# Designs tried in a protein design run: designed miniproteins, single chains, continued (5). Part 36

Each design is a single chain, and the fold is of that chain. pLDDT is the mean over its residues in the fold that is shown.

## One batch from the design tools (miniprotein)

Design m17232
Fold by ESMFold2-Fast:
Order: C-alpha cells, then structure tokens, then sequence
Structure m17232 (fold): chain A 90 residues (1-90)
C-alpha cells in the first residue's frame, strides 16, 4: 500500500541521517536509494503525488550535498524530506 511505502521511505531517511552523523557517506547513500525506491512505488498508489515528488527532489538534493562533502546541508535536506513525509502520513 502507499502508506506502507511512505513508512518504509521514512525509516530509510532516518537511517541515512544517522549514517551521515557518523560520517558514513556510503551507508547514507544506500539508504537514500532505498527511500527513493519506496517513494516511486508510493507514487503508483496515492492520489496526491506532489508531496512525494517534492520529497524525492529533496533526497536527490541531499545526495548532491553528500557528493560535494556538505554533510550538514544533506542532513538539512533530509530533515525537510522527513517533515513532508510526516504530513503525507496524516
């Protein structure tokens, strides 16, 4: 279901944030990839796609920040993504 996929994405974003705080960029990116996969599945099942697409955009921006070595910027993008997913799960 869409709700299950959104919850799975949220858990992967939470884990990615934990890996970034430890300086583990590779672990973070693997969880961000899994979050995107879950969100793409959710797009097929939910009526309001705009919040999900915006959340994917924030995750891609976070990956860009990780690749640039800006872990603080990446964490901020993931915190914004988590807030959007929490609103979508209401």
Amino acid sequence: SGKKALKEAKEHLKKAKEYLKRGDEKGAIEHLKKAISSLLKALQSVEDKSVILKTIGLILRAIGHILDGDLEGAIKDLEEALKLLEEALK
Scores: mean pLDDT 87

Design m17233
Fold by ESMFold2-Fast:
Structure m17233 (fold): chain A 61 residues (1-61)
Amino acid sequence: MIEELVREGRERAIEAAKAGDLDKMLEIVAETYRRLLEMGVPKEEAQRIANRIANEGLEAM
């Protein structure tokens, strides 16, 4: 499910950010974006979701 993919990506990204691993957080965000595109999510929507996850990760640092 798309919702499950987004939730897992968000949780992993926030965990990496809390550990101070910015590179890993960004890698998880990029992986989530790619997976969304593979599942047929429009580019603009996938980018919005990825940006939201990245922002939440940065706020958790």
Scores: mean pLDDT 84

Design m17234
Fold by ESMFold2-Fast:
Structure m17234 (fold): chain A 82 residues (1-82)
Amino acid sequence: MEKLPPDFAFYVAKAYYEGLESVDEIRRYFGRGANALEILKYVKKAREEGISKEDLFKYVLENSVLPYHKEEAKKLLEELKK
């Protein structure tokens, strides 16, 4: 998988976590301003390449400079371990 911008990787990880399967589901979840087609494309690519939800959240936690993305990634990573 190409190295995604960490801010975009957060949206891919979140869509993957929520089990969003369509452009319409992603738009409803994130709003109509979201790049839903690209988010869905990279969710599918992550599944095809065997990249886990945990791997994507770890990537966001380690590489993001946005405190709210890092805090949400940490929280959801902990939820996935329960």
Scores: mean pLDDT 79

Design m17235
Fold by ESMFold2-Fast:
Structure m17235 (fold): chain A 91 residues (1-91)
Amino acid sequence: DEEEKKKKEKEEIEKKIVEFLKEVQELVKELIEALNNGDEEKIREILKKLGLPDEVIDEFIKNRNNGEKTRKLINEYLKPQIEKEVEKIRK
């Protein structure tokens, strides 16, 4: 049954997305803690796990005490990266 196969595939994809988003949520929580503590090594590790390039990670570390810059970096680099990984799971 082709419809049953497609339904199972959709359910598996949705499950993977939910699991990925839970991992992202945990990593973002750790990132906020690392940013507040000034733990540069932890910031690098978390952002690398989230798939950001070293150049962008360096900008996060440089601007960790600047909430406006950090927010801009999240919107410009982190949110699009998460959305890109979710779309990869959907395909």
Scores: mean pLDDT 81

Design m17236
Fold by ESMFold2-Fast:
Structure m17236 (fold): chain A 55 residues (1-55)
Amino acid sequence: SVDDQLAALRAEIQALQKQIQEEIDKGTSPENVAKIQELAARLAELRRRQRELEA
């Protein structure tokens, strides 16, 4: 159902936000910056999907 999909998306968004914070806490090496950028792009995609399902 749409509600189940929204619940799953919210859980993934929360997990990604936690991962981003963990990478930030590790420092600002080029590897960490690249990882943060990748996670941020994925977070933006999940947020877009959430808006589409809520529309």
Scores: mean pLDDT 84

Design m17237
Fold by ESMFold2-Fast:
Structure m17237 (fold): chain A 77 residues (1-77)
Amino acid sequence: SRGDALVERGLDAVLNNDDAALAAVIDELVAFTREHGVAAGVAVLRRFQRAAGEAGADIRRVTAFLTRAVNALSKVS
């Protein structure tokens, strides 16, 4: 699914410290949330949190990404 692809790309970007890929994932997450609703966008972020924990991703990088993503989603109607 598109949500699964967003989780995988977000995780890959965090693990590789790829700021350009992180920005692209946030833009796609905003578009996904506008198309499918806020609950669907939040569900993608929750799945990302689980995947990041399972992968042992750096907590500071994960937190920075989540902060940016939540701030972007807060502006979606």
Scores: mean pLDDT 84

Design m17238
Fold by ESMFold2-Fast:
Structure m17238 (fold): chain A 91 residues (1-91)
Amino acid sequence: MKAQIEAAKKLNELISSLLPKMSREEIEELIEAIRNKDFEKLLKILKKYTDDPRLDELIALVEEGVKAGDKGVLLELEITEGILRIYLATN
Protein backbone atom coordinates (compact mmCIF):
# COMPACT_ATOMS: atom_id res chain seq x y z
CA MET A 1 0.00 0.00 0.00
CA LYS A 2 3.04 2.42 0.13
CA ALA A 3 2.66 3.39 -3.56
CA GLN A 4 -1.03 4.27 -3.02
CA ILE A 5 -0.22 6.46 0.04
CA GLU A 6 2.57 8.22 -1.91
CA ALA A 7 0.13 8.77 -4.81
CA ALA A 8 -2.42 10.32 -2.39
CA LYS A 9 0.28 12.69 -1.05
CA LYS A 10 1.34 13.69 -4.59
CA LEU A 11 -2.32 14.23 -5.54
CA ASN A 12 -2.72 16.51 -2.48
CA GLU A 13 0.35 18.54 -3.58
CA LEU A 14 -0.99 18.81 -7.15
CA ILE A 15 -4.51 19.87 -6.02
CA SER A 16 -3.04 22.47 -3.59
CA SER A 17 -1.02 24.01 -6.46
CA LEU A 18 -4.22 24.36 -8.59
CA LEU A 19 -6.49 25.96 -5.92
CA PRO A 20 -5.65 29.61 -6.86
CA LYS A 21 -6.87 28.86 -10.43
CA MET A 22 -10.26 27.46 -9.33
CA SER A 23 -13.55 29.21 -8.52
CA ARG A 24 -15.17 28.78 -5.09
CA GLU A 25 -17.92 26.65 -6.69
CA GLU A 26 -15.35 24.32 -8.36
CA ILE A 27 -13.45 23.88 -5.07
CA GLU A 28 -16.80 22.96 -3.40
CA GLU A 29 -17.41 20.39 -6.20
CA LEU A 30 -13.88 19.05 -5.59
CA ILE A 31 -14.62 18.64 -1.85
CA GLU A 32 -17.82 16.69 -2.67
CA ALA A 33 -15.96 14.46 -5.18
CA ILE A 34 -13.34 13.63 -2.51
CA ARG A 35 -15.99 13.01 0.21
CA ASN A 36 -17.98 10.71 -2.12
CA LYS A 37 -14.83 8.96 -3.50
CA ASP A 38 -16.06 10.00 -6.97
CA PHE A 39 -12.73 9.63 -8.77
CA GLU A 40 -14.31 10.10 -12.23
CA LYS A 41 -15.65 13.55 -11.20
CA LEU A 42 -12.36 14.39 -9.41
CA LEU A 43 -10.36 13.57 -12.58
CA LYS A 44 -12.79 15.60 -14.77
CA ILE A 45 -12.45 18.71 -12.57
CA LEU A 46 -8.64 18.48 -12.31
CA LYS A 47 -8.17 17.99 -16.09
CA LYS A 48 -9.68 21.49 -16.60
CA TYR A 49 -6.64 22.98 -14.79
CA THR A 50 -3.71 20.65 -15.49
CA ASP A 51 -2.23 18.54 -18.30
CA ASP A 52 0.10 16.79 -15.79
CA PRO A 53 0.76 13.31 -17.28
CA ARG A 54 0.93 11.83 -13.73
CA LEU A 55 -2.72 12.68 -12.98
CA ASP A 56 -4.39 9.53 -14.42
CA GLU A 57 -1.86 7.22 -12.65
CA LEU A 58 -2.15 9.10 -9.31
CA ILE A 59 -5.98 8.89 -9.37
CA ALA A 60 -5.87 5.17 -10.31
CA LEU A 61 -3.48 4.37 -7.41
CA VAL A 62 -5.58 6.40 -4.92
CA GLU A 63 -8.79 4.65 -6.11
CA GLU A 64 -7.06 1.25 -5.68
CA GLY A 65 -6.05 2.20 -2.11
CA VAL A 66 -9.60 3.34 -1.24
CA LYS A 67 -11.11 0.09 -2.63
CA ALA A 68 -8.60 -1.87 -0.50
CA GLY A 69 -9.63 0.12 2.62
CA ASP A 70 -6.10 1.48 3.11
CA LYS A 71 -6.26 3.72 6.21
CA GLY A 72 -3.21 5.73 5.09
CA VAL A 73 -4.87 6.58 1.73
CA LEU A 74 -8.18 7.41 3.48
CA LEU A 75 -6.32 9.70 5.94
CA GLU A 76 -4.52 11.52 3.08
CA LEU A 77 -7.89 12.14 1.37
CA GLU A 78 -9.29 13.54 4.67
CA ILE A 79 -6.21 15.83 4.87
CA THR A 80 -6.85 16.98 1.27
CA GLU A 81 -10.53 17.75 2.09
CA GLY A 82 -9.39 19.70 5.19
CA ILE A 83 -6.91 21.77 3.15
CA LEU A 84 -9.66 22.65 0.62
CA ARG A 85 -12.09 23.66 3.40
CA ILE A 86 -9.42 25.86 5.07
CA TYR A 87 -8.64 27.45 1.67
CA LEU A 88 -12.34 28.35 1.17
CA ALA A 89 -12.59 29.75 4.75
CA THR A 90 -9.44 31.93 4.35
CA ASN A 91 -9.85 32.99 0.69
Scores: mean pLDDT 86

Design m17239
Fold by ESMFold2-Fast:
Structure m17239 (fold): chain A 65 residues (1-65)
Amino acid sequence: SHMEEKALEEMKERIEKTLAEKGTASAMQVLLEFINELRKQGMPEQVVTDIANEAMLYLSELEEG
């Protein structure tokens, strides 16, 4: 879905920016808040879970660099 792709890209951008500006704990908080926002928008739980898993992997990759 185009909305799913856009949500994932927005989350990745926000995580990367927050990690650079405020560090890992803040980036994790932003990830959790974004996931909660997707749930409030009525996104299906399976899609929310898939986006969350991909965002967690992305954050881990940024930390390892």
Scores: mean pLDDT 80

Design m17240
Fold by ESMFold2-Fast:
Structure m17240 (fold): chain A 101 residues (1-101)
Amino acid sequence: SMIEALRVGVDIYRIGVDLDGKYSGISQKAKDLYMQAVDLYQQAVDYLEQGDLEKAQQKLAQAEKLIAEGLAIETGIPLSEAEERVKALQKKRDEGLKKIL
């Protein structure tokens, strides 16, 4: 299902962040932001299961901002550039999900 695919994507992202943190020395602040984003993605999935698309989109937008903040801290790029990178990744995910449906 689409919800299961989203959960798997969240788990893969969390594992990737944990591995980078272990081997690259990612800052605790960036890691905390990424983990908060994972929680917001889970809330978005829960709202999608309830049919509340507006609240789901709000939670996804909040998660996107936290991921961008973490990425900016981790890589040293401007927050605006990090936000564009996160949006590009989410667009690719959404396009992939549409092809499976």
Scores: mean pLDDT 68

Design m17241
Fold by ESMFold2-Fast:
Structure m17241 (fold): chain A 89 residues (1-89)
Amino acid sequence: SIDELLKELEEAYNNASEELKQKLKSIGMDLDSIKRMIRELSEIDPERAMELGKKLIEALKNNDIDAAVKSAIEIDIELGLERIKEAIS
């Protein structure tokens, strides 16, 4: 299911406006970075990865720049928190 999500993400990203793509790139989040973060999160919490990935896809499909940036940041924060949790454990 995560591979289907990542295909949908790639399609949604490629069909998004250049302005939206540039905003994501401005915060260090290109398609490859986002795909990697979602894949890494899916190894830890596949349900959460699916939830956040779907939220980002929705924002991309709607060309909602603010929602897309917020969703990408949420994925990065969630992955960061899981990495901290692993290091403490």
Scores: mean pLDDT 83

Design m17242
Fold by ESMFold2-Fast:
Structure m17242 (fold): chain A 87 residues (1-87)
Amino acid sequence: LAARGRALIAEGEELLDVINLLEQLGLANQAPAPEDMPRLLAWFPTVAALIRQAAELAGGDEERALAIIREPARRLLAEGRALLAAA
């Protein structure tokens, strides 16, 4: 249980960090650093799908779109924390 909780927290934190990095790069109009490329490429299909879903569902509501993009990561963190508390 504790090991599974820690794994879910690590996955949720990693996804949230990737989303935050992409947002930062977008705001700066910058290309990713070469050292970040393997990490970004691993998560890009997941994040691209979330952005597409957010665009469709939010109807131009930026606050709602940002919440939709981050929801899977927050859910992983919440589930992982619940498992650690139960262990």
Scores: mean pLDDT 77

Design m17243
Fold by ESMFold2-Fast:
Structure m17243 (fold): chain A 90 residues (1-90)
Amino acid sequence: SIVEKIVKAVEELIELLERHNAPQEIIDLARQGLEEIKKITDPEEAYEKFKELLSKIFQLMYEYKAPAEVRQELSRLATRGLTEIRELLE
């Protein structure tokens, strides 16, 4: 399922945030987003929610002045996930 792939991408995102000791607010946002995405059955709606979640996480990472290296790693993971899912959606 495309939704299951999005769920896995968000789980990997949470692991990255926890590994880098991201602020609890950002980790909580990602976990809440994961639970919201799990309830979605439409793959396109799940993909839009995933993009919205990533945008919010990046905004908070900038506000918390996260190191550039951490933001770059997050960006690579996000870009990979978005690209793989987009290709499945055509």
Scores: mean pLDDT 85

Design m17244
Fold by ESMFold2-Fast:
Structure m17244 (fold): chain A 90 residues (1-90)
Amino acid sequence: SMEELKQEAEKVKAVLKKAVEILKKDPTISEREKRAIELAFENLFEQIDEAIKKGDEESLQRYIKAGEQLLKSLAKTFPEVAKAIEEAKK
């Protein structure tokens, strides 16, 4: 269970990191918004890493789900994020 959750967390983190790079390159997003997005993603990564360190499977499942929901929301606005999600399934 924990090993499977760690693998899912690493996959979600990898796609979120690609999403951040996509958003940082978008000229329609302000520098303030880009900083806010980057901070929010960094906070999520920190929570995932802390849950793994503590062996907290329930919190880890919750953070993985939060990351997946964030990616789904971004994919509705940013086609490149949708492509990154599909590539991660291969």
Scores: mean pLDDT 83

Design m17245
Fold by ESMFold2-Fast:
Structure m17245 (fold): chain A 66 residues (1-66)
Amino acid sequence: MSIEELKEKLLEEAREVVEEYLRTGDREAAQRRLQEIFDEAKRRLSPEEYGEVLAEILRLVGELLG
């Protein structure tokens, strides 16, 4: 898997988490799943790449919730 494919996968998983949260209201499940996504990103990406993915996910979460 390329870095670009991994970043895309992580963003798609984050979107799914927010959509499920909007449907169910289960904040604890959403927080746990987002933490798993961040942990995978931190483990597999450089600090710079991780920072980019984190910023993109936070922007996506803000757009979907705000």
Scores: mean pLDDT 81

Design m17246
Fold by ESMFold2-Fast:
Structure m17246 (fold): chain A 78 residues (1-78)
Amino acid sequence: SAAAERLIALLEEMEAEVRAAFPGSPLTERFVEYLRRLKEAVQTLPDAKVEELLAYFEANRDAILAEFRAEAERLAAE
């Protein structure tokens, strides 16, 4: 579906952003694995649920990435 394609594209953009910001970090690899598993799940979800997830990630993308960045910076500083 169009919603599934848009959600997958958004998740791939998020993956690219965290890989570029903190390459090789264990936190980056865990987050990327989470996004990949979510992409696989999207292929099997009903369209209504995919639309809900798309709306959630569109609304929260920047906040999620900001939280990831803060945590990655905190771990790097330790």
Scores: mean pLDDT 83

Design m17247
Fold by ESMFold2-Fast:
Structure m17247 (fold): chain A 83 residues (1-83)
Amino acid sequence: SLEEEIRKKNLELMEKLYKETQAQADRLWAEAGDLVEKAARLYRQDPSKREEAEKLMGEAHRLLQEAATLLQKAKDIYEKVKK
């Protein structure tokens, strides 16, 4: 039926959007992790580089907040697809 075809296409679009949103969140999380490790390494090697390390941590925090927002969107999509 037309209703079943629309439902199937909607589910496929939602699943694609879910996967793309989750992949984007994963990339931001990985980038934030790299920045945190750079900041930690910089501080360990030279504690006088604290301001530089804090700037990297600030950027990492921003990326983590963006990733958290995307993960929440992915969760909302998942709940709609799996109901």
Scores: mean pLDDT 83

Design m17248
Fold by ESMFold2-Fast:
Structure m17248 (fold): chain A 85 residues (1-85)
Amino acid sequence: SMEELKKKIEELKERYREVLRQIAEGPTEELIEEANKLILEIIELLTKLGKDFEASVEGLRLLANLESLVLYARRGEEAPESLFE
């Protein structure tokens, strides 16, 4: 159902934020791969809801946040809280 898809998107976004917090503490290839997989799943579900524009915007936002966070984490620097939104 549409409601089940919306709930799953919210759950995936929360999991994504949790994975980003783990990356901030210690970046691993496995965590980065999991974050990328979550982004793709979120995009796919938004597209299934007919939210193609929102899927594109959100996908780019999530990917940019992930890439930025990985750079901070690899340098041992504290990431801005905005990256975890």
Scores: mean pLDDT 89

Design m17249
Fold by ESMFold2-Fast:
Structure m17249 (fold): chain A 64 residues (1-64)
Amino acid sequence: QQEKLDRLFDLAVEELKVAVDITVLRNELSHAEGEKKKNLEKQLSEAEARLDRVTAEIDALEAS
């Protein structure tokens, strides 16, 4: 039980950090052009994939 709670806490912290990163990237992307825009779009895609992974792991852990 304690190990599960500790893991959930770590995942929740990671989820919050990734969500903040996505917000920052979306804000920067709204003002970006050319090569910088392409680089930010790639970073946003990678961050969104990371968020999906963390959310799926939280859901799986809560279901157990």
Scores: mean pLDDT 84

Design m17250
Fold by ESMFold2-Fast:
Order: sequence, then C-alpha cells, then structure tokens
Structure m17250 (fold): chain A 64 residues (1-64)
Amino acid sequence: MEEEIERALKEGEVRVEAPSLDAPITPEQARVAEAVLRHLKGQLSPEGQAALDAMVAELRRRAA
C-alpha cells in the first residue's frame, strides 16, 4: 500500500489543475503553483518553459 502511494506520487498524479479564473488566488496558492510549475519547467521544451514563466508572472500578479 505504501509502495503504491509512492508510485502514484512519482507518476506526477499531483498536478496543479488550472484554477478557475473567477476565483481569487491567495499568496499561498500562488507559491504552491509556482513551485509545481518550477518543477515542471525542467520537463518542458524551451517554448513550454517560456509559457511557464509567463504563467508564473500572471499568478504572482493575481495573488498580489
């Protein structure tokens, strides 16, 4: 059971689903989303990395 849980975590089952644009983002949520996006950045193409940087900037703007 513990091994199955570890496998689920390794498979990246923890994904940040796009939050509703209508809902305000708290600074804590923005930091968590930023950390997840930062982790994913290493797995993306250069174009995807640029898109992530733009998303992180938007999250910070919305949380401020």
Scores: mean pLDDT 62

Design m17251
Fold by ESMFold2-Fast:
Structure m17251 (fold): chain A 81 residues (1-81)
Amino acid sequence: DLEKKLEELIKNKDFKGAAELIREYLEKETSLSDGTKETAELTIEALEIIAENKEDIEKGIKEAEEMLKKKREEELEKKKA
């Protein structure tokens, strides 16, 4: 089952594997509508970008969370009544 395999790959953060699986499905299934094929191709591109930048994305999220926490603490300090 394609859906189950995709779910397992995404759950394991194997976005590169997920993109590869969708791509193989597109190559095998010639009967897909143009709209479905285009959506799947866009999904592959998105997953490949996420996989390629996974470390940078995870680092960026952590840095953003730390900045938001620090800004929140600074705002609380400035609101000394």
Scores: mean pLDDT 73

Design m17252
Fold by ESMFold2-Fast:
Structure m17252 (fold): chain A 70 residues (1-70)
Amino acid sequence: MKEEVKKRAEKVINELKELLKQVTDPVFKRMLEAAIKALKTAIENDMPVDVMERVIKAAETLINSVKEKL
């Protein structure tokens, strides 16, 4: 269970990094970088699954919002 959430967070980080290569808007760049940092910090601090799920969901929402504007 914890390993699955960690793998999901890593996949989302990779998606954020790929999207960061495609965006030129400085606001989107800052938001994507902040999301990557938040996910990395949550993984490094071994945050509870409920906290990890919230951070992942926020990042997924951001990915969808940025993709809609591309």
Scores: mean pLDDT 82

Design m17253
Fold by ESMFold2-Fast:
Structure m17253 (fold): chain A 60 residues (1-60)
Amino acid sequence: MREEIKEKLKKALEEGLMALVDTVVELYKQGVSIDELYKLLDEIGAPDTIYTALAMRLVS
């Protein structure tokens, strides 16, 4: 559910950037679209550094 995913991302953000990256990658592998994940990251106020970290992680 969108709200459940958003809450999970908010909690991961509070734990740190790496926790947020790992949570996003896991959700992406579970079938959540990258576009939806990016929208949710923007809605929770994630730092711009997350996009660089995600690009590095998703490439390998």
Scores: mean pLDDT 78

Design m17254
Fold by ESMFold2-Fast:
Structure m17254 (fold): chain A 93 residues (1-93)
Amino acid sequence: KKEKLKELIKKINEEPEKMTAEDLEELLELIKNLSPSELVSIFAELLGISPSELTRELKETSGLSKEELKEKVIEMVEGAKELLEAQKKKEEE
């Protein structure tokens, strides 16, 4: 749900040290279940701009489509999860 995604984003901003690999996995699943347009809508709402304005700025400034933005966000979350899992493995040794 959109509300759960916003909750996880708020947790990253307010309590990043409390983010777990499970939180990142849930965030990743939520993002993968969103359409590119839904993801753009959520980011536009968080930035206080329209979805059409964000889509236009992404294309003109970064050359990114909505689909490419979703792909990039997924890659970032997957990378963060890998880093947390590596950290946990070192702590278990």
Scores: mean pLDDT 74

Design m17255
Fold by ESMFold2-Fast:
Structure m17255 (fold): chain A 58 residues (1-58)
Amino acid sequence: GPVVTPLGAQFIERMSGIPAEEVLGLTAEEAARLVRARGFPVDVETLVATLRGLGLVR
């Protein structure tokens, strides 16, 4: 299935401070749950929709 691209990983790093290498290759849902679990105040469904809408998963 679609996974976080290098550009998507950089986007998540800039937003949350999570290193790009930790999110690269995860699904949008796995990446969103990781961001939430690390304490960044984001809605999982909103982040998944954003990553898909911006073409940051492929």
Scores: mean pLDDT 88

Design m17256
Fold by ESMFold2-Fast:
Structure m17256 (fold): chain A 66 residues (1-66)
Amino acid sequence: TTITGVEIDGKLYILQTVGDRTLSTEATSDADKELGKQALAKQQEQLRARRAQGLAEHLALLAATG
């Protein structure tokens, strides 16, 4: 099972994929809103972390060879 958060027209939805079926549920409860927001935030953090890690590794190598 894969859970993904998606925002459409200012409304937060939770997409749950099980096998060949995808269920879309509007996040109306606090728990559902939090789940959807966490899924979106994790996706964004992973992309940013990859960029930051590459830069940090480059800087660390320069410092270590100084």
Scores: mean pLDDT 72

Design m17257
Fold by ESMFold2-Fast:
Structure m17257 (fold): chain A 99 residues (1-99)
Amino acid sequence: SEDELLSQLLSINDKAVEYRKKIEKAKTVKEIKEILNEFVDYVLSTLTDEKVKNEVLALYQETVKKMEKSNVEEAKKLAFEFIDKVLDVVEKVVAEQLE
């Protein structure tokens, strides 16, 4: 439902703010990956649309793969970009339901 998807977007946005702060404080690539995994688990548990879940999972897998060759600063940038992309995906689906 439109109202349900909007509620999911607002919840994910609040968690995005929280997890960005956690990422900023992280000192290792391992910590950044663990924080990002927690964020993804939250997003996937919140979303009900399987297509949106699959898109988020694909973005997550791509991001983690790039992080394997990254230093801490690069991993933080990749994590922030991932969070932005997740918000963009959910926002686009909300906008599409408005026609």
Scores: mean pLDDT 85

Design m17258
Fold by ESMFold2-Fast:
Structure m17258 (fold): chain A 72 residues (1-72)
Amino acid sequence: SLAEKVREALREKGASDEEIDLAVQAATLYEQAKKAKENGDLEKARRLKYEAWSLIFKLSPEVRKLVVEILK
């Protein structure tokens, strides 16, 4: 899954457990947002996407860059 890819990539880079948890949570919300959009629930998709990005913005710049690349 996307969350698993994020966890492994960040672990290899030596990210803190706190940053790994935040990034994995963000990836999970991002996947849920995509599913909501596919189901036509645009309000839920928008909310989940904004929540995911709020978590991403709490990450250090280096970790954030890696997470953004994986979420593409």
Scores: mean pLDDT 85

Design m17259
Fold by ESMFold2-Fast:
Structure m17259 (fold): chain A 61 residues (1-61)
Amino acid sequence: VSEEELEREVLEALAEMSRSVINIARKNASRRSLSKSEQEQLDKELERLEERIKKLEEEAK
């Protein structure tokens, strides 16, 4: 296994784990009765993280 192939596999695994964390955070936010502005702020932060994950996945292809 090449070092590049191993790096790709690690990035893919990290992306999957990060998406699971984002989903858990969103579910918890829904349960907290947050105001609309607070929920929008949280969603914005989570979307920024998700965009970073997508870039890592594209680099791993």
Scores: mean pLDDT 72

Design m17260
Fold by ESMFold2-Fast:
Structure m17260 (fold): chain A 67 residues (1-67)
Amino acid sequence: MTDRKKKLAEEGKRNLDIGDKNEKNGDYKSAAKNYSKALTLFKESGASEEDLKKIQNKLNDAKKKAE
């Protein structure tokens, strides 16, 4: 595996962690943006469908709360 996929996964985790912090702070719009970035990065890194589904669920919940 190339270093590229590892870097994508690491950046994905950073965005996921930021999204979780935004969600806890009630910043649902920022949470949705960061979860969306995490989802894209993890998808490009080759993450499992199960892991992608968990992030997608967080994104959907944040989007609903941001409305």
Scores: mean pLDDT 84

Design m17261
Fold by ESMFold2-Fast:
Structure m17261 (fold): chain A 84 residues (1-84)
Amino acid sequence: MDQLIQRAQRYASQGNRLISQGRYRDAGRQYDRAARYYDQVVRQGRTDYRPALGRMYRSAGNAYRQAGDDDRADDFFRRADRYD
């Protein structure tokens, strides 16, 4: 489980760096990868990571919106709403 959390954190950090570089679509992909690892952590019983999962979906949505991919952004925001 700890390795899944570490991978999620790594992908989230890569997403943040890509946002700083204006690479929004690439950032969205990294946040989506981070969300998939947090989803596995939550499914394994670590429900304390639900807020982190929701944040990754919102970050992906924001990144795709900035990239001009509104349909993909809306999909990620719908996913994030499940983890409020």
Scores: mean pLDDT 89

Design m17262
Fold by ESMFold2-Fast:
Structure m17262 (fold): chain A 94 residues (1-94)
Amino acid sequence: SLLEEAAERLLELGERFENGEISDAEVLRRLIELARELGLPEEVIRALELQLKAVEAGETETSAELKEAQAAARAPYQAFAERLREALERLLAR
């Protein structure tokens, strides 16, 4: 399924990040690409794009715009995260 493929890609991405092969900004870019491929709501994509902008700018404080975007993305992101977790559990059980 698309969610199982996404979970596998996220595991690989996480391993590469832990090994220092990719930066915080690169992880966010790949997450944005994956979110678009999976058809996640625009609120989730917008929150990720604003987070990437903040990381690339070296911002340590969360802007009001980013907080608003994160609030709007919370429910759709949580629903997706639960579905992704189920797919990940199926992959790890193989």
Scores: mean pLDDT 77

Design m17263
Fold by ESMFold2-Fast:
Structure m17263 (fold): chain A 83 residues (1-83)
Amino acid sequence: DEMRRLAEEAREALEKAAREEGASEEEIEAIVGPIRLALRESDDPSVIIQALDLSAQIAKKFGLEESAKIAEEARERVRALAE
């Protein structure tokens, strides 16, 4: 499943970017948690898109601009595949 692959790549990229931006391990888990849950519970594009949107909002809350951008870009890539 290409969407699952993109979501896993986004999770890895988010974890790396958040760590590079100085996020704590707790903050990193908060950001990637929605994506992990979506991938475990569903392969529905709408669920994955919602998880990526939530990850972007959490990253913005923590002031992690690069992580938020990565989540938003991944969301648009998954949306394009769903169309």
Scores: mean pLDDT 82

Design m17264
Fold by ESMFold2-Fast:
Structure m17264 (fold): chain A 72 residues (1-72)
Amino acid sequence: MSLEELTALVAALPEEDVQELFDLGMVEQRPEAAAERLKRLTGLEGVSPEEATTAAALALIERSLARSRARR
């Protein structure tokens, strides 16, 4: 699975789940926990801790940018 495909899949999750993945990987600096949580949410195996964290960050950034652009 590519990072683009993974980001699209993560972006389809509820916002609360995406936020939790981001918090685990980026805020708590526990990317292994983020990958484990993603596996529990999606059933996907073989996702690296860095890929899970990056996909969650990209999904949140994309949503944040969309909200900012909608205001302007």
Scores: mean pLDDT 78

Design m17265
Fold by ESMFold2-Fast:
Structure m17265 (fold): chain A 71 residues (1-71)
Amino acid sequence: SRTVELVAQHELEEMRARAAEYAKDPETAATIEAAVADAEAAGASLSELEAKILVSRTIGKAIEEVEKKKG
């Protein structure tokens, strides 16, 4: 279980770093911030591990959707 927790934490840190790079574009930054806020609200009733996985996954999807719309 500890290994799963460490992997989730590492993935969240990686996604946050990617989000920070995208924050240089205000439109993309706003999209990611809105998605993260929604995920954090949904995560309020989840375990800490589940909340971290949800936020990490949400950041990744928000980045992919922004790239898809602009590509």
Scores: mean pLDDT 77

Design m17266
Fold by ESMFold2-Fast:
Structure m17266 (fold): chain A 70 residues (1-70)
Amino acid sequence: SDEIATLQAALDRVQEERKRFEAEMAKRLAEAKKLGTEAEVQKEADAKLQEFDTAISSLTARRDELLREQ
């Protein structure tokens, strides 16, 4: 269905954004380690990764619910 296709596109986008965020944070954490601020940056990264994981779980659950209703 169009709704399932839309949810899959949203899921793919969030997963790609999460991957890009991880790559960006790896670089930022390396720089923060030189400055002694890595613990604070890691906490910010962990919080944002949790937001991505929550979004992925919600989109996956909604997609799977629609698939079960068919």
Scores: mean pLDDT 86

Design m17267
Fold by ESMFold2-Fast:
Structure m17267 (fold): chain A 66 residues (1-66)
Amino acid sequence: SGPEILEAQKLLREAGFYDGPVDGVLDEALRAAIRRFERFYGFPGPVDGVPDAATLAFMRRVSRPQ
């Protein structure tokens, strides 16, 4: 588990999409939460449940208004 997984868990909890622990584990619940978040906010890239750099940048954008 990388630091990007921990960041994704925190951002999704703040957005109300993830209720699990911030433990750095990319499990089914976290993947499902990422996919729901991407679809709900209209992520322009592939909806695959992977917390890559593009997905994290998108999550930060919707969590912190520019």
Scores: mean pLDDT 77

